# Designed miniproteins, single chains, continued (3), part 85

Each design is a single chain, and the fold is of that chain. pLDDT is the mean over its residues in the fold that is shown.

## One batch from the design tools (miniprotein)

Design m11140
Fold by ESMFold2-Fast:
Structure m11140 (fold): chain A 65 residues (1-65)
Amino acid sequence: MDEAQALIIKGANAYQAGDYEKAKELFEEALKLAPDSRAAQYLLGLAYKALGDDERAAELLARAR
């Protein structure tokens, strides 16, 4: 697996565990490694939404389209 995919998997596990802050950090690192990754953009948007940052979530979810 490439590094970005490994970070996405770790972030998804953190998200499922309810650790949204850690999930956000892991998805941010994945997006830094793969800036055009739709999966990383989408999942980061979901993490921001879970944290109550609706503005950042909307931006990232729009990019994932």
Scores: mean pLDDT 81

Design m11141
Fold by ESMFold2-Fast:
Structure m11141 (fold): chain A 57 residues (1-57)
Amino acid sequence: ASELQERFKVVEEAWKKAVSAGVPLEEALKRAQEAVRVVEETKDPEEAIRKALEIIE
């Protein structure tokens, strides 16, 4: 998989972990969508990941 695909996989694993921790599914999906948007809008890969994880966590 490309590096971009791996980054989105990390974000997916983070929101799944949030759901397991008791975050409602609807809220977890909202955070995941916001994180995906931040990753797409942020040109710096490392900054995009950090911001996305902060939104999900």
Scores: mean pLDDT 69

Design m11142
Fold by ESMFold2-Fast:
Structure m11142 (fold): chain A 85 residues (1-85)
Amino acid sequence: MERRERARRLIAEFARLHEEGAPGVELSRLARELAELGLTPEEVARLGRELGVPLEHIQLLVGMVGAITGRQEEAEEVIRRLEEE
């Protein structure tokens, strides 16, 4: 499966699970899978926005990917820019 298509499916599933109140361990699993695909916080935010995912789900996912990959400063900057759009 193409990296972008896999990422889009993982982002959509994360949004659905977060909306349904799924446990943090399940949300973290999806965020780790996105990190393992080599996605940056910026790429996750871009794909989530292109998919029409609500901002609250994108912000959480971007933060989690940033924490997993050691890119917290990048994730914080991406989240700040999303809030200004």
Scores: mean pLDDT 83

Design m11143
Fold by ESMFold2-Fast:
Structure m11143 (fold): chain A 74 residues (1-74)
Amino acid sequence: LEKARQLLEEAVEYIKKGDKEKAKELLREAAELARPTHPEVALLAEQAVKALEEGDNDTALTLAQAAARGLEAA
């Protein structure tokens, strides 16, 4: 899960930079890696992708940060 956490941290940085396409790519990859053991983290990452698609960068940032913290607790 170290890789999934790194991807979520990178996604947060790309959201802050406004690179939505790269952020979505990283969030989707992190969700797939987390899904078997942390389905709640995968759901948060998927919701962050949806927020980016809707143009809600603030919600996407909050969800991506929550997903990264979910992996820290494991």
Scores: mean pLDDT 82

Design m11144
Fold by ESMFold2-Fast:
Structure m11144 (fold): chain A 90 residues (1-90)
Amino acid sequence: MEEELKRLKEELEQLGAMNGADSSKRFLDLNKEKIEEAGKKDEKIKELVKRAKDLIDQAKASKDPEEAGKLGREAYELMKKAVELIKELE
């Protein structure tokens, strides 16, 4: 479990720096249940995930590639923080 979270964080970090919105969306969708369960234990995780989802939606709705990229990278940073907090719970 710890090694799996470390691997997911590394993959998210590499892909998020280059493709923030897509990487964050994929990570969130694949790990939705685990992230939601962790959010029930720590309100900060819940808040970070909610904000990341909003930013991902905004990035996908944006017709401006530069704006979409900025929003996606911001979502990636929030997801990275959420993963660190989830690791602390395990």
Scores: mean pLDDT 70

Design m11145
Fold by ESMFold2-Fast:
Structure m11145 (fold): chain A 55 residues (1-55)
Amino acid sequence: GALEEEAERLEKEGREIEGRAARAASQGDYVTAQELAARGREIGRRLEEIKKQLE
């Protein structure tokens, strides 16, 4: 359904952002890594809401 499609899209976007954050951290750019991690947490909160609705 629409919520499952939204969850799939958000999971893909979250993985891409986390990958970029991990690369920034590995290069010692923790400021950029923290900014990307914050965006990832926002996506995670929305995913938790969707999962509760699908349960």
Scores: mean pLDDT 83

Design m11146
Fold by ESMFold2-Fast:
Structure m11146 (fold): chain A 65 residues (1-65)
Amino acid sequence: MRKEEIIEKARKAAKELVEAYKKGEVTEEEVEQALENLRGNMKKAEIPEEEIEKIIEETKEAIKK
């Protein structure tokens, strides 16, 4: 799997996570766990930290409102 595909999948997962949280389908703790899993997967794939933090931060901002 190429780095671009991993970033795309991570962004898609983050978007789905935000929607699930807004609908009350997941708890705040489940969101934090899912974001930790996304960060871990991206680090294993050697995605630049700048890209990882951007995805995580955008997701947290979308959830926090």
Scores: mean pLDDT 79

Design m11147
Fold by ESMFold2-Fast:
Structure m11147 (fold): chain A 61 residues (1-61)
Amino acid sequence: SAEAEALAEEALRLLREALADPSNVDKGLVRQALELARRALELDPENELARTVAHIAEGVL
């Protein structure tokens, strides 16, 4: 769905921002990205971008 795609894209944006400084990962932004990715997956469980963002975020946390 368009809503799931928008949530997945915003989740990716936040994840990229959280990981921009490798010496200081913003875990708060990583958690926010994970929440948005999970919401996207609730709407579309097969959304590849949301699955990827969730997987990376869980690995970082």
Scores: mean pLDDT 87

Design m11148
Fold by ESMFold2-Fast:
Structure m11148 (fold): chain A 58 residues (1-58)
Amino acid sequence: SELEKVRKIAEEAVKLFDDYLAGKITKEEMNKKLDELAKEYPDVAAELKRVFDLLYKT
């Protein structure tokens, strides 16, 4: 289902954010991997961007 695909991509994005916050990857590396996910799933690109914007805000 589409929801299952979105869930898996959200889980990957959360893992990237967790790794970034833990200092395991750089902000540039996180952005690069997020761009790769957005290319795979363009329908979720806007949500990935919103999550990233929320992390900057908080």
Scores: mean pLDDT 72

Design m11149
Fold by ESMFold2-Fast:
Structure m11149 (fold): chain A 89 residues (1-89)
Amino acid sequence: AGLADPDPAVRAAAARELGERGDERYVDALIALAEDEAAAKEVRDAAAEALGKIGDPRGLDALRRVTADPDASLEAQIAAALLEMKHVA
């Protein structure tokens, strides 16, 4: 389970892979990673990106919380904006 790997680069890579696959089964795990303030920024950013790619509405509230951080990546901000437009229109 790459999302639980002690190496943040491995966790980030696993999150991106799940986003590319559109695997909704891992949305809750990706939400936990995106909101984990103890996780490396690259892991949180990758999880937020994956949530945007999967497009599950459960990820929308998590993306709103993550992008409230002024240190959020441009990719996370774009993912949140796209997902929000899809689900609150």
Scores: mean pLDDT 70

Design m11150
Fold by ESMFold2-Fast:
Structure m11150 (fold): chain A 66 residues (1-66)
Amino acid sequence: SLLSGADLAEMAALATERGAALSAAGVPPAQMLRELLAALRAWARENDRQEILAYLDDLEATRAAV
């Protein structure tokens, strides 16, 4: 299923804020991607967003394959 605009906006805001903090801390790009995906998956689990969690699991599988 496609993500709702509100869900995408919340995820984008979380990723932007977390990404800025990780960048300021000098975290390498590869680790930053791992941390961002972990944060988004935690958000999806905590908010019982199973469709979003499945989508994020697919993104993590794609990341791990690279």
Scores: mean pLDDT 76

Design m11151
Fold by ESMFold2-Fast:
Structure m11151 (fold): chain A 68 residues (1-68)
Amino acid sequence: SGVAILTAIPGIGRETAENLLAWLRSQGIDPDDGAALRAYFRTVSVAELQKIPGIGEETARALRAAFA
């Protein structure tokens, strides 16, 4: 599931994973669609990801690196 992939990333606990899932759905992204997740995280800026509650710069970089 998308939750399992996201919670494996350093700095992401349950609450942050829930915030990230809500954010992805608001962007029209299905968190269980691996291709859509890769496309999103390859193009999104670190600054944009930091708008999500619980995501700092290091966690945002880790998210982007995980989907590189």
Scores: mean pLDDT 79

Design m11152
Fold by ESMFold2-Fast:
Structure m11152 (fold): chain A 72 residues (1-72)
Amino acid sequence: MEEEREKQIEELRNDPAKVRALLRTLGEIQLEDGIPFDEAARKAAEKLGITSLTPEEIRRILGEWAHEQAEG
C-alpha cells in the first residue's frame, strides 16, 4: 500500500500533464455534480487511475503544483 501510494505521488510529480488533467476533471465534476472538493477529488482521481491517494494527499499535490506555477 505505501509503495503504491509513493509510486502514484512520484508519477504525478513527474507528469505535469496528468496533474493538469486531474485539476480539469476535478473542476468539471464539481461544476456538474455540485459536490464538495473531497468527493470530487476522489472521483477525479478514480477516472485517472489514481486509486491509492486520499483527498488530503490530492489537495496537497495540487497545492504544491499551483504554488510552482505561480512562483515559476
Scores: mean pLDDT 76

Design m11153
Fold by ESMFold2-Fast:
Structure m11153 (fold): chain A 61 residues (1-61)
Amino acid sequence: EVEKLREEIIEILQTEFKLSKEEAEKRIDEFIENSSVDELEALKEAKKILELNIKIQKEEE
């Protein structure tokens, strides 16, 4: 569901990247607009990318 994925991504952006809710929403909207796929698929890819970035950041400390 689009709404649930959007909420999960906003939470990740706020907690891991220290963005405001407004900034997180803007980032998601920009990602969707720049994506060549539908909104649901774009959100799934965004979450996957964020999870990978968090893993990389933890490895680098």
Scores: mean pLDDT 76

Design m11154
Fold by ESMFold2-Fast:
Structure m11154 (fold): chain A 82 residues (1-82)
Amino acid sequence: MDELIAELEAAEPALRAASEEEKRELVELLLRADEAAAAGDYEAAAEYAERAAELAARLGAERLAEQARGAAELAREKAAAA
């Protein structure tokens, strides 16, 4: 967890101003999206990625928000194809 938070803060300095609770929630949403996608649950992966994008945007992590939104779109495409 701490290593993932440190990597996110390095990539998105705006996250350094976020609370520990907000950073934890963001990392948990990203991990759940990845776990769902790995399990083939693309509907759940899309939901978690979209929630992560919304939280990242609120925290000023615009690049991460764009990446998470892209992941949600890809997951929805895979869900429709499955």
Scores: mean pLDDT 81

Design m11155
Fold by ESMFold2-Fast:
Structure m11155 (fold): chain A 68 residues (1-68)
Amino acid sequence: GRPITREEAIALVREFATKLQNSGKFSHDEIARATGEMARVAEEGRRRGLSVEETRRLMEEVVEEMEK
């Protein structure tokens, strides 16, 4: 796969933030912290040249940590 673009990274962060908000399981503070971490992961993915699929996997790990 090709490296993730800035537009794809932004869309991916928005997708996951929306899923967390719509789940009803998390507080506003927890969603804000997770969104910040997902944005950090997306920028790291861009710097490392990771694909959309690889970056999505890292974001899924952030969500998994929140459900512990």
Scores: mean pLDDT 82

Design m11156
Fold by ESMFold2-Fast:
Structure m11156 (fold): chain A 85 residues (1-85)
Amino acid sequence: SELEALLAELLSPEDQDRVLQLIKEAKENSGDEEKKKKLRAEIYRLIDQGLVRTFGITADMSPEELRELLERRRRLYKAVDAELG
């Protein structure tokens, strides 16, 4: 899937597995809107932290480096949203 390909490019195997587990949990809890919302927020937080671990965000990151990282984050969020419906 597009999501699995993006995860493999952007996150560690450990972070990939955790994101996929949380997506599965969100799908299994589709009838609980509050829990699904909390799981979605946790997925986004884990993606953000995973990108920091992979790419090493610093306070002095250049505008170009930050823009590229934000674009990678946007692609991952979009792929997650597509999976969650």
Scores: mean pLDDT 81

Design m11157
Fold by ESMFold2-Fast:
Structure m11157 (fold): chain A 90 residues (1-90)
Amino acid sequence: SKALEQELIAEGMRRAARRLEERGLLASARAARLGLEGLLARQAGDEERAAALAAEAEALAPEAERELEETERVLKEMAEEVKKKYEEKL
């Protein structure tokens, strides 16, 4: 189901943004939240809002790039946590 797929992506993005914020990666967390808001705007057919949110996220790119190595570590930790939870259920 497309609706289920969209909700799973949105929930994943919400969790990632929160974890990044909790680790002090504020530009990366803000960019992730803007990406989610842009995804939701596109799904609602609001292309002008989606474009504006994408431009705001792009303006954060230099700040987010400085956080990139740490952001990648956090996202890898989250991926390993998900993998471990699925392995423990089987």
Scores: mean pLDDT 82

Design m11158
Fold by ESMFold2-Fast:
Structure m11158 (fold): chain A 90 residues (1-90)
Amino acid sequence: MEEVERELAELIERLAEKLGSDEEEVERLIERIREILREKYGLPEEEVERLVEAAKKQAEAVAKKKEIEKAAKEGKLTEEQKKMVESYLE
């Protein structure tokens, strides 16, 4: 399980980077996750699909967090967030 978690974490990180920009690569990464779970770890189909869905949700959460951090870095914050940053710099 620990080795599965490590490989999934690396694939989830790559999936998060490709979400919203490259749908073909997203599909390839999802297929790679299924392949590892089925072939390397011999998990049943139901468990493979459950873990794939969990990985997708985790990747979406990581992607959203990175988008917020990027928006903050590029100065594309909401008015409320801009006020907080300006008060810190004054």
Scores: mean pLDDT 72

Design m11159
Fold by ESMFold2-Fast:
Structure m11159 (fold): chain A 82 residues (1-82)
Amino acid sequence: MENIIKEAKEKIEKVLSDLPEEDRQAVIDLGIKAIEYAKKGDEVQAANYRTAAALLAVGSGATEEQVRELIKIIDEAEKKVR
Protein backbone atom coordinates (compact mmCIF):
# COMPACT_ATOMS: atom_id res chain seq x y z
CA MET A 1 0.00 0.00 0.00
CA GLU A 2 2.82 2.46 0.87
CA ASN A 3 4.24 2.18 -2.68
CA ILE A 4 0.77 2.72 -4.23
CA ILE A 5 0.20 5.87 -2.12
CA LYS A 6 3.73 7.15 -2.89
CA GLU A 7 3.21 6.66 -6.66
CA ALA A 8 -0.22 8.36 -6.52
CA LYS A 9 1.25 11.35 -4.59
CA GLU A 10 4.09 11.74 -7.12
CA LYS A 11 1.69 11.56 -10.10
CA ILE A 12 -0.77 14.10 -8.61
CA GLU A 13 2.12 16.44 -7.66
CA LYS A 14 3.29 16.37 -11.30
CA VAL A 15 -0.20 16.82 -12.86
CA LEU A 16 -1.06 19.76 -10.55
CA SER A 17 2.46 21.32 -10.44
CA ASP A 18 1.11 24.69 -11.74
CA LEU A 19 -1.43 25.04 -8.90
CA PRO A 20 -0.63 26.98 -5.68
CA GLU A 21 1.38 24.75 -3.29
CA GLU A 22 -1.22 24.90 -0.46
CA ASP A 23 -4.09 23.93 -2.80
CA ARG A 24 -2.00 21.19 -4.50
CA GLN A 25 -1.14 19.60 -1.12
CA ALA A 26 -4.81 19.78 -0.01
CA VAL A 27 -5.90 17.98 -3.22
CA ILE A 28 -3.20 15.33 -2.64
CA ASP A 29 -4.39 14.81 0.96
CA LEU A 30 -8.02 14.35 -0.20
CA GLY A 31 -6.96 11.93 -2.96
CA ILE A 32 -4.91 9.85 -0.51
CA LYS A 33 -7.91 9.68 1.87
CA ALA A 34 -10.03 8.36 -1.04
CA ILE A 35 -7.44 5.58 -1.62
CA GLU A 36 -7.27 4.77 2.13
CA TYR A 37 -11.08 4.49 2.41
CA ALA A 38 -11.19 2.26 -0.71
CA LYS A 39 -8.61 -0.03 0.99
CA LYS A 40 -10.94 -0.23 4.05
CA GLY A 41 -13.90 -1.12 1.78
CA ASP A 42 -15.68 2.18 2.59
CA GLU A 43 -16.78 2.95 -0.98
CA VAL A 44 -19.05 5.86 0.08
CA GLN A 45 -16.20 7.72 1.82
CA ALA A 46 -13.81 6.84 -1.03
CA ALA A 47 -16.27 8.42 -3.53
CA ASN A 48 -16.80 11.48 -1.26
CA TYR A 49 -13.06 12.18 -0.95
CA ARG A 50 -12.46 11.60 -4.69
CA THR A 51 -15.24 14.14 -5.43
CA ALA A 52 -13.82 16.60 -2.86
CA ALA A 53 -10.34 16.31 -4.46
CA ALA A 54 -11.78 17.01 -7.95
CA LEU A 55 -13.86 19.99 -6.74
CA LEU A 56 -10.91 21.53 -4.87
CA ALA A 57 -8.70 21.09 -7.96
CA VAL A 58 -11.32 22.90 -10.13
CA GLY A 59 -11.65 25.67 -7.51
CA SER A 60 -7.84 26.05 -7.49
CA GLY A 61 -7.66 26.59 -11.29
CA ALA A 62 -7.08 23.08 -12.63
CA THR A 63 -8.03 22.48 -16.28
CA GLU A 64 -10.58 19.84 -17.33
CA GLU A 65 -7.68 17.66 -18.59
CA GLN A 66 -5.84 17.96 -15.23
CA VAL A 67 -9.03 16.99 -13.33
CA ARG A 68 -9.56 13.95 -15.62
CA GLU A 69 -5.96 12.82 -15.02
CA LEU A 70 -6.34 13.40 -11.24
CA ILE A 71 -9.49 11.23 -11.15
CA LYS A 72 -7.74 8.55 -13.27
CA ILE A 73 -4.75 8.46 -10.86
CA ILE A 74 -7.04 8.11 -7.81
CA ASP A 75 -9.26 5.47 -9.51
CA GLU A 76 -6.27 3.32 -10.58
CA ALA A 77 -4.76 3.52 -7.06
CA GLU A 78 -8.14 2.55 -5.53
CA LYS A 79 -8.34 -0.52 -7.84
CA LYS A 80 -4.79 -1.58 -6.81
CA VAL A 81 -5.59 -1.43 -3.04
CA ARG A 82 -8.87 -3.40 -3.30
Scores: mean pLDDT 85

Design m11160
Fold by ESMFold2-Fast:
Structure m11160 (fold): chain A 68 residues (1-68)
Amino acid sequence: MEKVKERLKKAVEEVENIPEEEIEKLAKELGISKEDAKILLIRLKLIENTSAEDRELAEKLLLEYIKK
């Protein structure tokens, strides 16, 4: 659990370091909101660094983060 929470924190930090212009470009390309584009990038980075067994837990933690 701690390892997955740390990965989520790092994924959020990495996405926060992406220039806002790049997030807006991605959102426009995909036809989604800027906020949804940030969430998508966080999810991708979190999944990339998470084992298959921890993937469900990672998705649940991301959903809890989004609901706030």
Scores: mean pLDDT 74

Design m11162
Fold by ESMFold2-Fast:
Formats: structure tokens, C-alpha cells, sequence
Structure m11162 (fold): chain A 71 residues (1-71)
């Protein structure tokens, strides 16, 4: 019973982490595309931040998946 409850909590956290990451990446992508014509340097910064958010989100999901797999 304990393991099942913890897995459900980890799945909920995983969904929130993924959702938050996707929303932030979408925002940065939209801002980067808008900046690309007038400020290519700013666009590059925004796309780099998007890549960083992707890496962080991926790492957090991997950690949660690892916890679930260990149960």
C-alpha cells in the first residue's frame, strides 16, 4: 500500500514538472521567435534558456522515474 501511494505522488509530481517545463519552454520559444528579427543576440539567449529548461526538466523527470522504479 505504501509503495503504491508513493508511486501515485511521484506520478503527480512528474506531470507537474513536465507541465511547468513545457509551459516555460513554450514561453521562451515564443519570445525568442519574436526577438529573432530585431535582436538576434536576445533570441540566442532565450533559445539557450529554453535548452537549459529542457535539460533541467529532463533531469528532474529522470530523478522521479528513478525513485518510482526503486519502489
Amino acid sequence: AEAAARIAQLEAERRQVLGDGLREMSKLHEEGVKAAEEDPEKARELFQKMADVYAETKARIAALDGEAAAL
Scores: mean pLDDT 85

Design m11163
Fold by ESMFold2-Fast:
Structure m11163 (fold): chain A 114 residues (1-114)
Amino acid sequence: SMQQARQLFAQGQKLFEQGDYEKAIELYKQAAKLDPSLRAETYKNMAEAYEKLGDEAMATFYKGLYLLSQGKYEEAKELFLKAYQMFHKEGDMKNASRALGGYWLAIMEKKEEE
């Protein structure tokens, strides 16, 4: 439910404040899955949490998703390409594929607004 999603989001924020970044990310993911209206806020918070963990590839990817949600298609496209290159270099083909998906989505959304 939307109420459960908001509770998970709030609990994630509390864990982030306590320095439990990995647990915060898991709750943000659950909140976004239950309530799509929270996705932009969860992506922003997940990017910050991954930065705190030193995971540059994941931080870049979630920042790309956040910018995409804000209609900043060119900036999102650049971050998805950067994330793709980082994941590919690390051998993380699953997340490389996800980043490439975001790259193409940003291109399609920009063309629809032209």
Scores: mean pLDDT 90

Design m11164
Fold by ESMFold2-Fast:
Structure m11164 (fold): chain A 95 residues (1-95)
Amino acid sequence: DEEVKKRIEELLEEARRLLEEGKLEEALGKIDEAAQLLPELKDPETVRELSQQILEQLEEIRRKYIERGDFEKAELVEQAMKRFQGEVEKLLASL
């Protein structure tokens, strides 16, 4: 589904720009929106590819929170990453 894939890619590109601007919470919002669209995809390869991009951006946000000394928010991002990985595994098992 090219339309859903493009929308997710647009959200991740917007998140990357916000991340470059140091707007970590806004970037998390865009990433969360992208993650919510992931179950609309039917191709396992596309799901794996976009899930990896989401995890990479979440890891970058986690590192930036650490750089700011905000270890509590970094821990929340790590917990969100673990939950997201579990959801992706369940989604892939259903495809």
Scores: mean pLDDT 87

Design m11165
Fold by ESMFold2-Fast:
Structure m11165 (fold): chain A 96 residues (1-96)
Amino acid sequence: GEAEELLRELERLLERAEKEKDPREKLELLRRAIELAERLLRLPDADLERLLELLKRLLELGVRLLKEVPKELILEAIGLVLRAIGLILDVERRLA
């Protein structure tokens, strides 16, 4: 279904972000990943346990990126980390 396709796309974006050496491109990949995660959370049949695992991976990548981004992108990177934390909390609340 749509949820399984979006989960696979999210995994591919995170794999690309892990291999990406350019902080600007990495930030863009993680931004696209967070937008996919937000879409997944609106779907009734989303695998929330798998989504939580991928969101935690996204958070780890985003936190590492804070040390690498140029000064003009630091607020955008902070915003991404905060969005990831918010989604993790939302998913954990739904699983409880």
Scores: mean pLDDT 88

Design m11166
Fold by ESMFold2-Fast:
Structure m11166 (fold): chain A 55 residues (1-55)
Amino acid sequence: MSLEELKEEAARLLAEHTGFSLEQARELVERSIAGLSEEEAKEVLEKGIAHLRAL
């Protein structure tokens, strides 16, 4: 998946599991990867997505 696809999937799963709006979830995802390289951001998002899918 591209970085943008990972960001959108993470935001969608986060909203589903936390009760945040999709807009709020997108902002949280962007904040979580702020200052990271593209490679680091992808790793963080993939790990987060795997965790959320396991719930």
Scores: mean pLDDT 82

Design m11167
Fold by ESMFold2-Fast:
Structure m11167 (fold): chain A 77 residues (1-77)
Amino acid sequence: MLEEIRRAGEEVKELIEEMVRRGEDLEPFLAKLREDAERARELAETASGEEREIYEAAAEAAEEAIRHAEELRRRAE
């Protein structure tokens, strides 16, 4: 599960890079990622053990993808 979440995070970063290369608007995609990250953090707060680790990893992956997109946008401007 954790490895699958990490893999999904890398795939999302690749998708973001392709969207930037094609000049696509990232805003709706990033809004969804921010929402998902917030929900994952909330779920992690009430979870324990492996379940909490899964939610924390999901939140971190989404947050890293958002940070990656913001960096690419700064470089494009």
Scores: mean pLDDT 80

Design m11168
Fold by ESMFold2-Fast:
Structure m11168 (fold): chain A 77 residues (1-77)
Amino acid sequence: SAAINVLKRSIELHKEAGDYVGVARNLISLGDIYYEQGDLDKAIKAYREALKAAEEAGDKELVERARKNLEKVEKEK
């Protein structure tokens, strides 16, 4: 979808800029889209990468959001 392509490009630009908060936010959004589509494997991968980016950024709220979303989707797998 157009939204997935926009998010993937945004993630790449934020990585190039060293903006791990932006990376984490966009990866959470990407995971949410995959989850809504029922693609649990892609959602898990996106949330795991979001968690790593949030930890690198030191953003506790984003860490909690990514962890909670990851736990939710892993329980459904």
Scores: mean pLDDT 87

Design m11169
Fold by ESMFold2-Fast:
Structure m11169 (fold): chain A 55 residues (1-55)
Amino acid sequence: MSDEEAIEKLIEALKLQKEGKYDEAEEIAKKVAEQYSDDKFDELLGEAVERLEEE
């Protein structure tokens, strides 16, 4: 998974959380978290939040 793909998946997870689909959002976020360090995951999540706010 590329960093860009991870950011896109995290944006999807954040949108699902806004819709109240917490289980689906958690599943996506866990799959991304398994492929990255905690520090890198936090960086990618921050980028996803910023991109979602700009939409």
Scores: mean pLDDT 80

Design m11170
Fold by ESMFold2-Fast:
Structure m11170 (fold): chain A 64 residues (1-64)
Amino acid sequence: SMAKLREIAEELAKKTGLPAENVLNLLQALLSEKTEAGRQVLLRVAEHDSGIPAEELRRALEEL
């Protein structure tokens, strides 16, 4: 749900110091990728661009 996605994005934003909307957009992009191979590529790109460890991003996706 969007409410759950926003809640997780806000918590991750607090931990990382990034704007919540940037984290929300990042998580939405990761959720939109339905292939495991594509998701692995996006996780690496997201980690490089945001500085959020891929493991933290994966944990956030598992909470959804």
Scores: mean pLDDT 80

Design m11171
Fold by ESMFold2-Fast:
Structure m11171 (fold): chain A 75 residues (1-75)
Amino acid sequence: SMDEELQKRRIELVRKIRELRERGLSDEEIREILLKEGVKESEIDLALAILETAEKLREIGEEIDEELRKRKELE
């Protein structure tokens, strides 16, 4: 369906942005590249929001792990 193709394109965009970030590109540089490639600004914003949420969840997980480690070291 059209919705499945759209979801696949969004997943591919998220993966591409992650790869570009891993190469050291800023979000502004990534946005400029994607806009030049014809990606809609709204799709870029959505993909960046997904990645920011995923990064926040990772950071929360790392803070929990660090706190648990500190509690074990105090025993």
Scores: mean pLDDT 80

Design m11172
Fold by ESMFold2-Fast:
Structure m11172 (fold): chain A 57 residues (1-57)
Amino acid sequence: GEKRKLILRGIGLRLRAIGLRFDAERETDPARKAALLAEADRLLAEADELFARADSL
C-alpha cells in the first residue's frame, strides 16, 4: 500500500542521514563537513514529511 511505501522511503532517508553525519564527524575540511551536515538535515526533513503523509492515510 501507499502508506507502507512512504514509511519505507522515510526509513531509507533517515539511514542515509545517519551515514552522512558519521562521515561529517570524520571530515577535516570545514566546507565539506558543513555540506554533509546540511544534506543530512535536508534528508531528515524529507523523511519527516513522508512520515507525516503516511500518518494521514
Scores: mean pLDDT 88

Design m11173
Fold by ESMFold2-Fast:
Structure m11173 (fold): chain A 60 residues (1-60)
Amino acid sequence: PVPVLDDAQLRALARAAMRKAGFSDEEFDELVKKGYSPLQLINIAGERLHKQREEEERKR
């Protein structure tokens, strides 16, 4: 069973994931204000990181 994370923990993970994907803290805050959930932001960050990885592997 996957433990249920608190909203604050989910936000922290979303912020960290977005930062790794190249988003600024300001962009993260703007998306949160627009009503994006932490889980949606984690998915957006994950998809961007996946595309970046594929693009870098294609350059080799």
Scores: mean pLDDT 76

Design m11174
Fold by ESMFold2-Fast:
Structure m11174 (fold): chain A 66 residues (1-66)
Amino acid sequence: LEELKRRLVEELGLSPEDAELVAEALRAVLEGDYEKAEELLAKVEPRLSPEQQRGLARLIAEYLAS
């Protein structure tokens, strides 16, 4: 998750705070807490551009496939 947070900031231009919320949401998914993951992502989504949202989806998919 630390490497993912770095990529979110460096490649997509997310704030460190928003990258941390995304990392917490993914941790919740890995723990089976989908409700918490949805709440955390809902806080980040309005602050992201459409390009950042598409990039985020790709990076998450790559992370989960690894």
Scores: mean pLDDT 79

Design m11175
Fold by ESMFold2-Fast:
Structure m11175 (fold): chain A 94 residues (1-94)
Amino acid sequence: SSQTINMLTIVALGQIMQHMSDLGISIDQRRIGSDILTQTRSQLDTATSIDEVRSIISDTIDQITDRLNLSPQQRQDMTSRVNSGITSTMSFIS
């Protein structure tokens, strides 16, 4: 449902933003991340399925990881946190 997609969008973007904050990134890195998340939000507005949301979020994590020069471990931590948040949200609304 559109409500489900909206909830997943809020959770996923919130987890990415919080994780970036927890990494103690610079103001410049935060701006880059914010710009990527703005693009992601626009893409998520056109999503019609949970699989599309997951794909867009995965691409977003890849873009953030590459642009902020994050380590493979930091990428994995972000991915795990976001996926955990999505899974918990899906479990709650099921």
Scores: mean pLDDT 84

Design m11176
Fold by ESMFold2-Fast:
Structure m11176 (fold): chain A 103 residues (1-103)
Amino acid sequence: VTAATAAALRTIGDLLDGKSLIELAERLIAELSRFDSEVAAEARKVLERLIEALENKDWEEVRRLVEELRRLARELLASPDPRLQALGAQLLVLVRAIEQEIE
């Protein structure tokens, strides 16, 4: 089992345990803030905008930000740092969960 797989399973578990999408996004912002990485910094900014869009129920903006997060998650997964790969996997789980909630 890779670190990325373990991180994805943990995030799925948190969703099953009833954590909100906003709580998961806030946790990912905190984890990303520990890295001196341009991709991690951009992912954090997109997550901050996503939380605002979710609170405002701006579903058009949520859809745009989800596509940006998907791209950034792929970039994190391509990182040589397994810790950044784990965060990329968690972002993909969050993206999929949000897509399932959007009509």
Scores: mean pLDDT 81

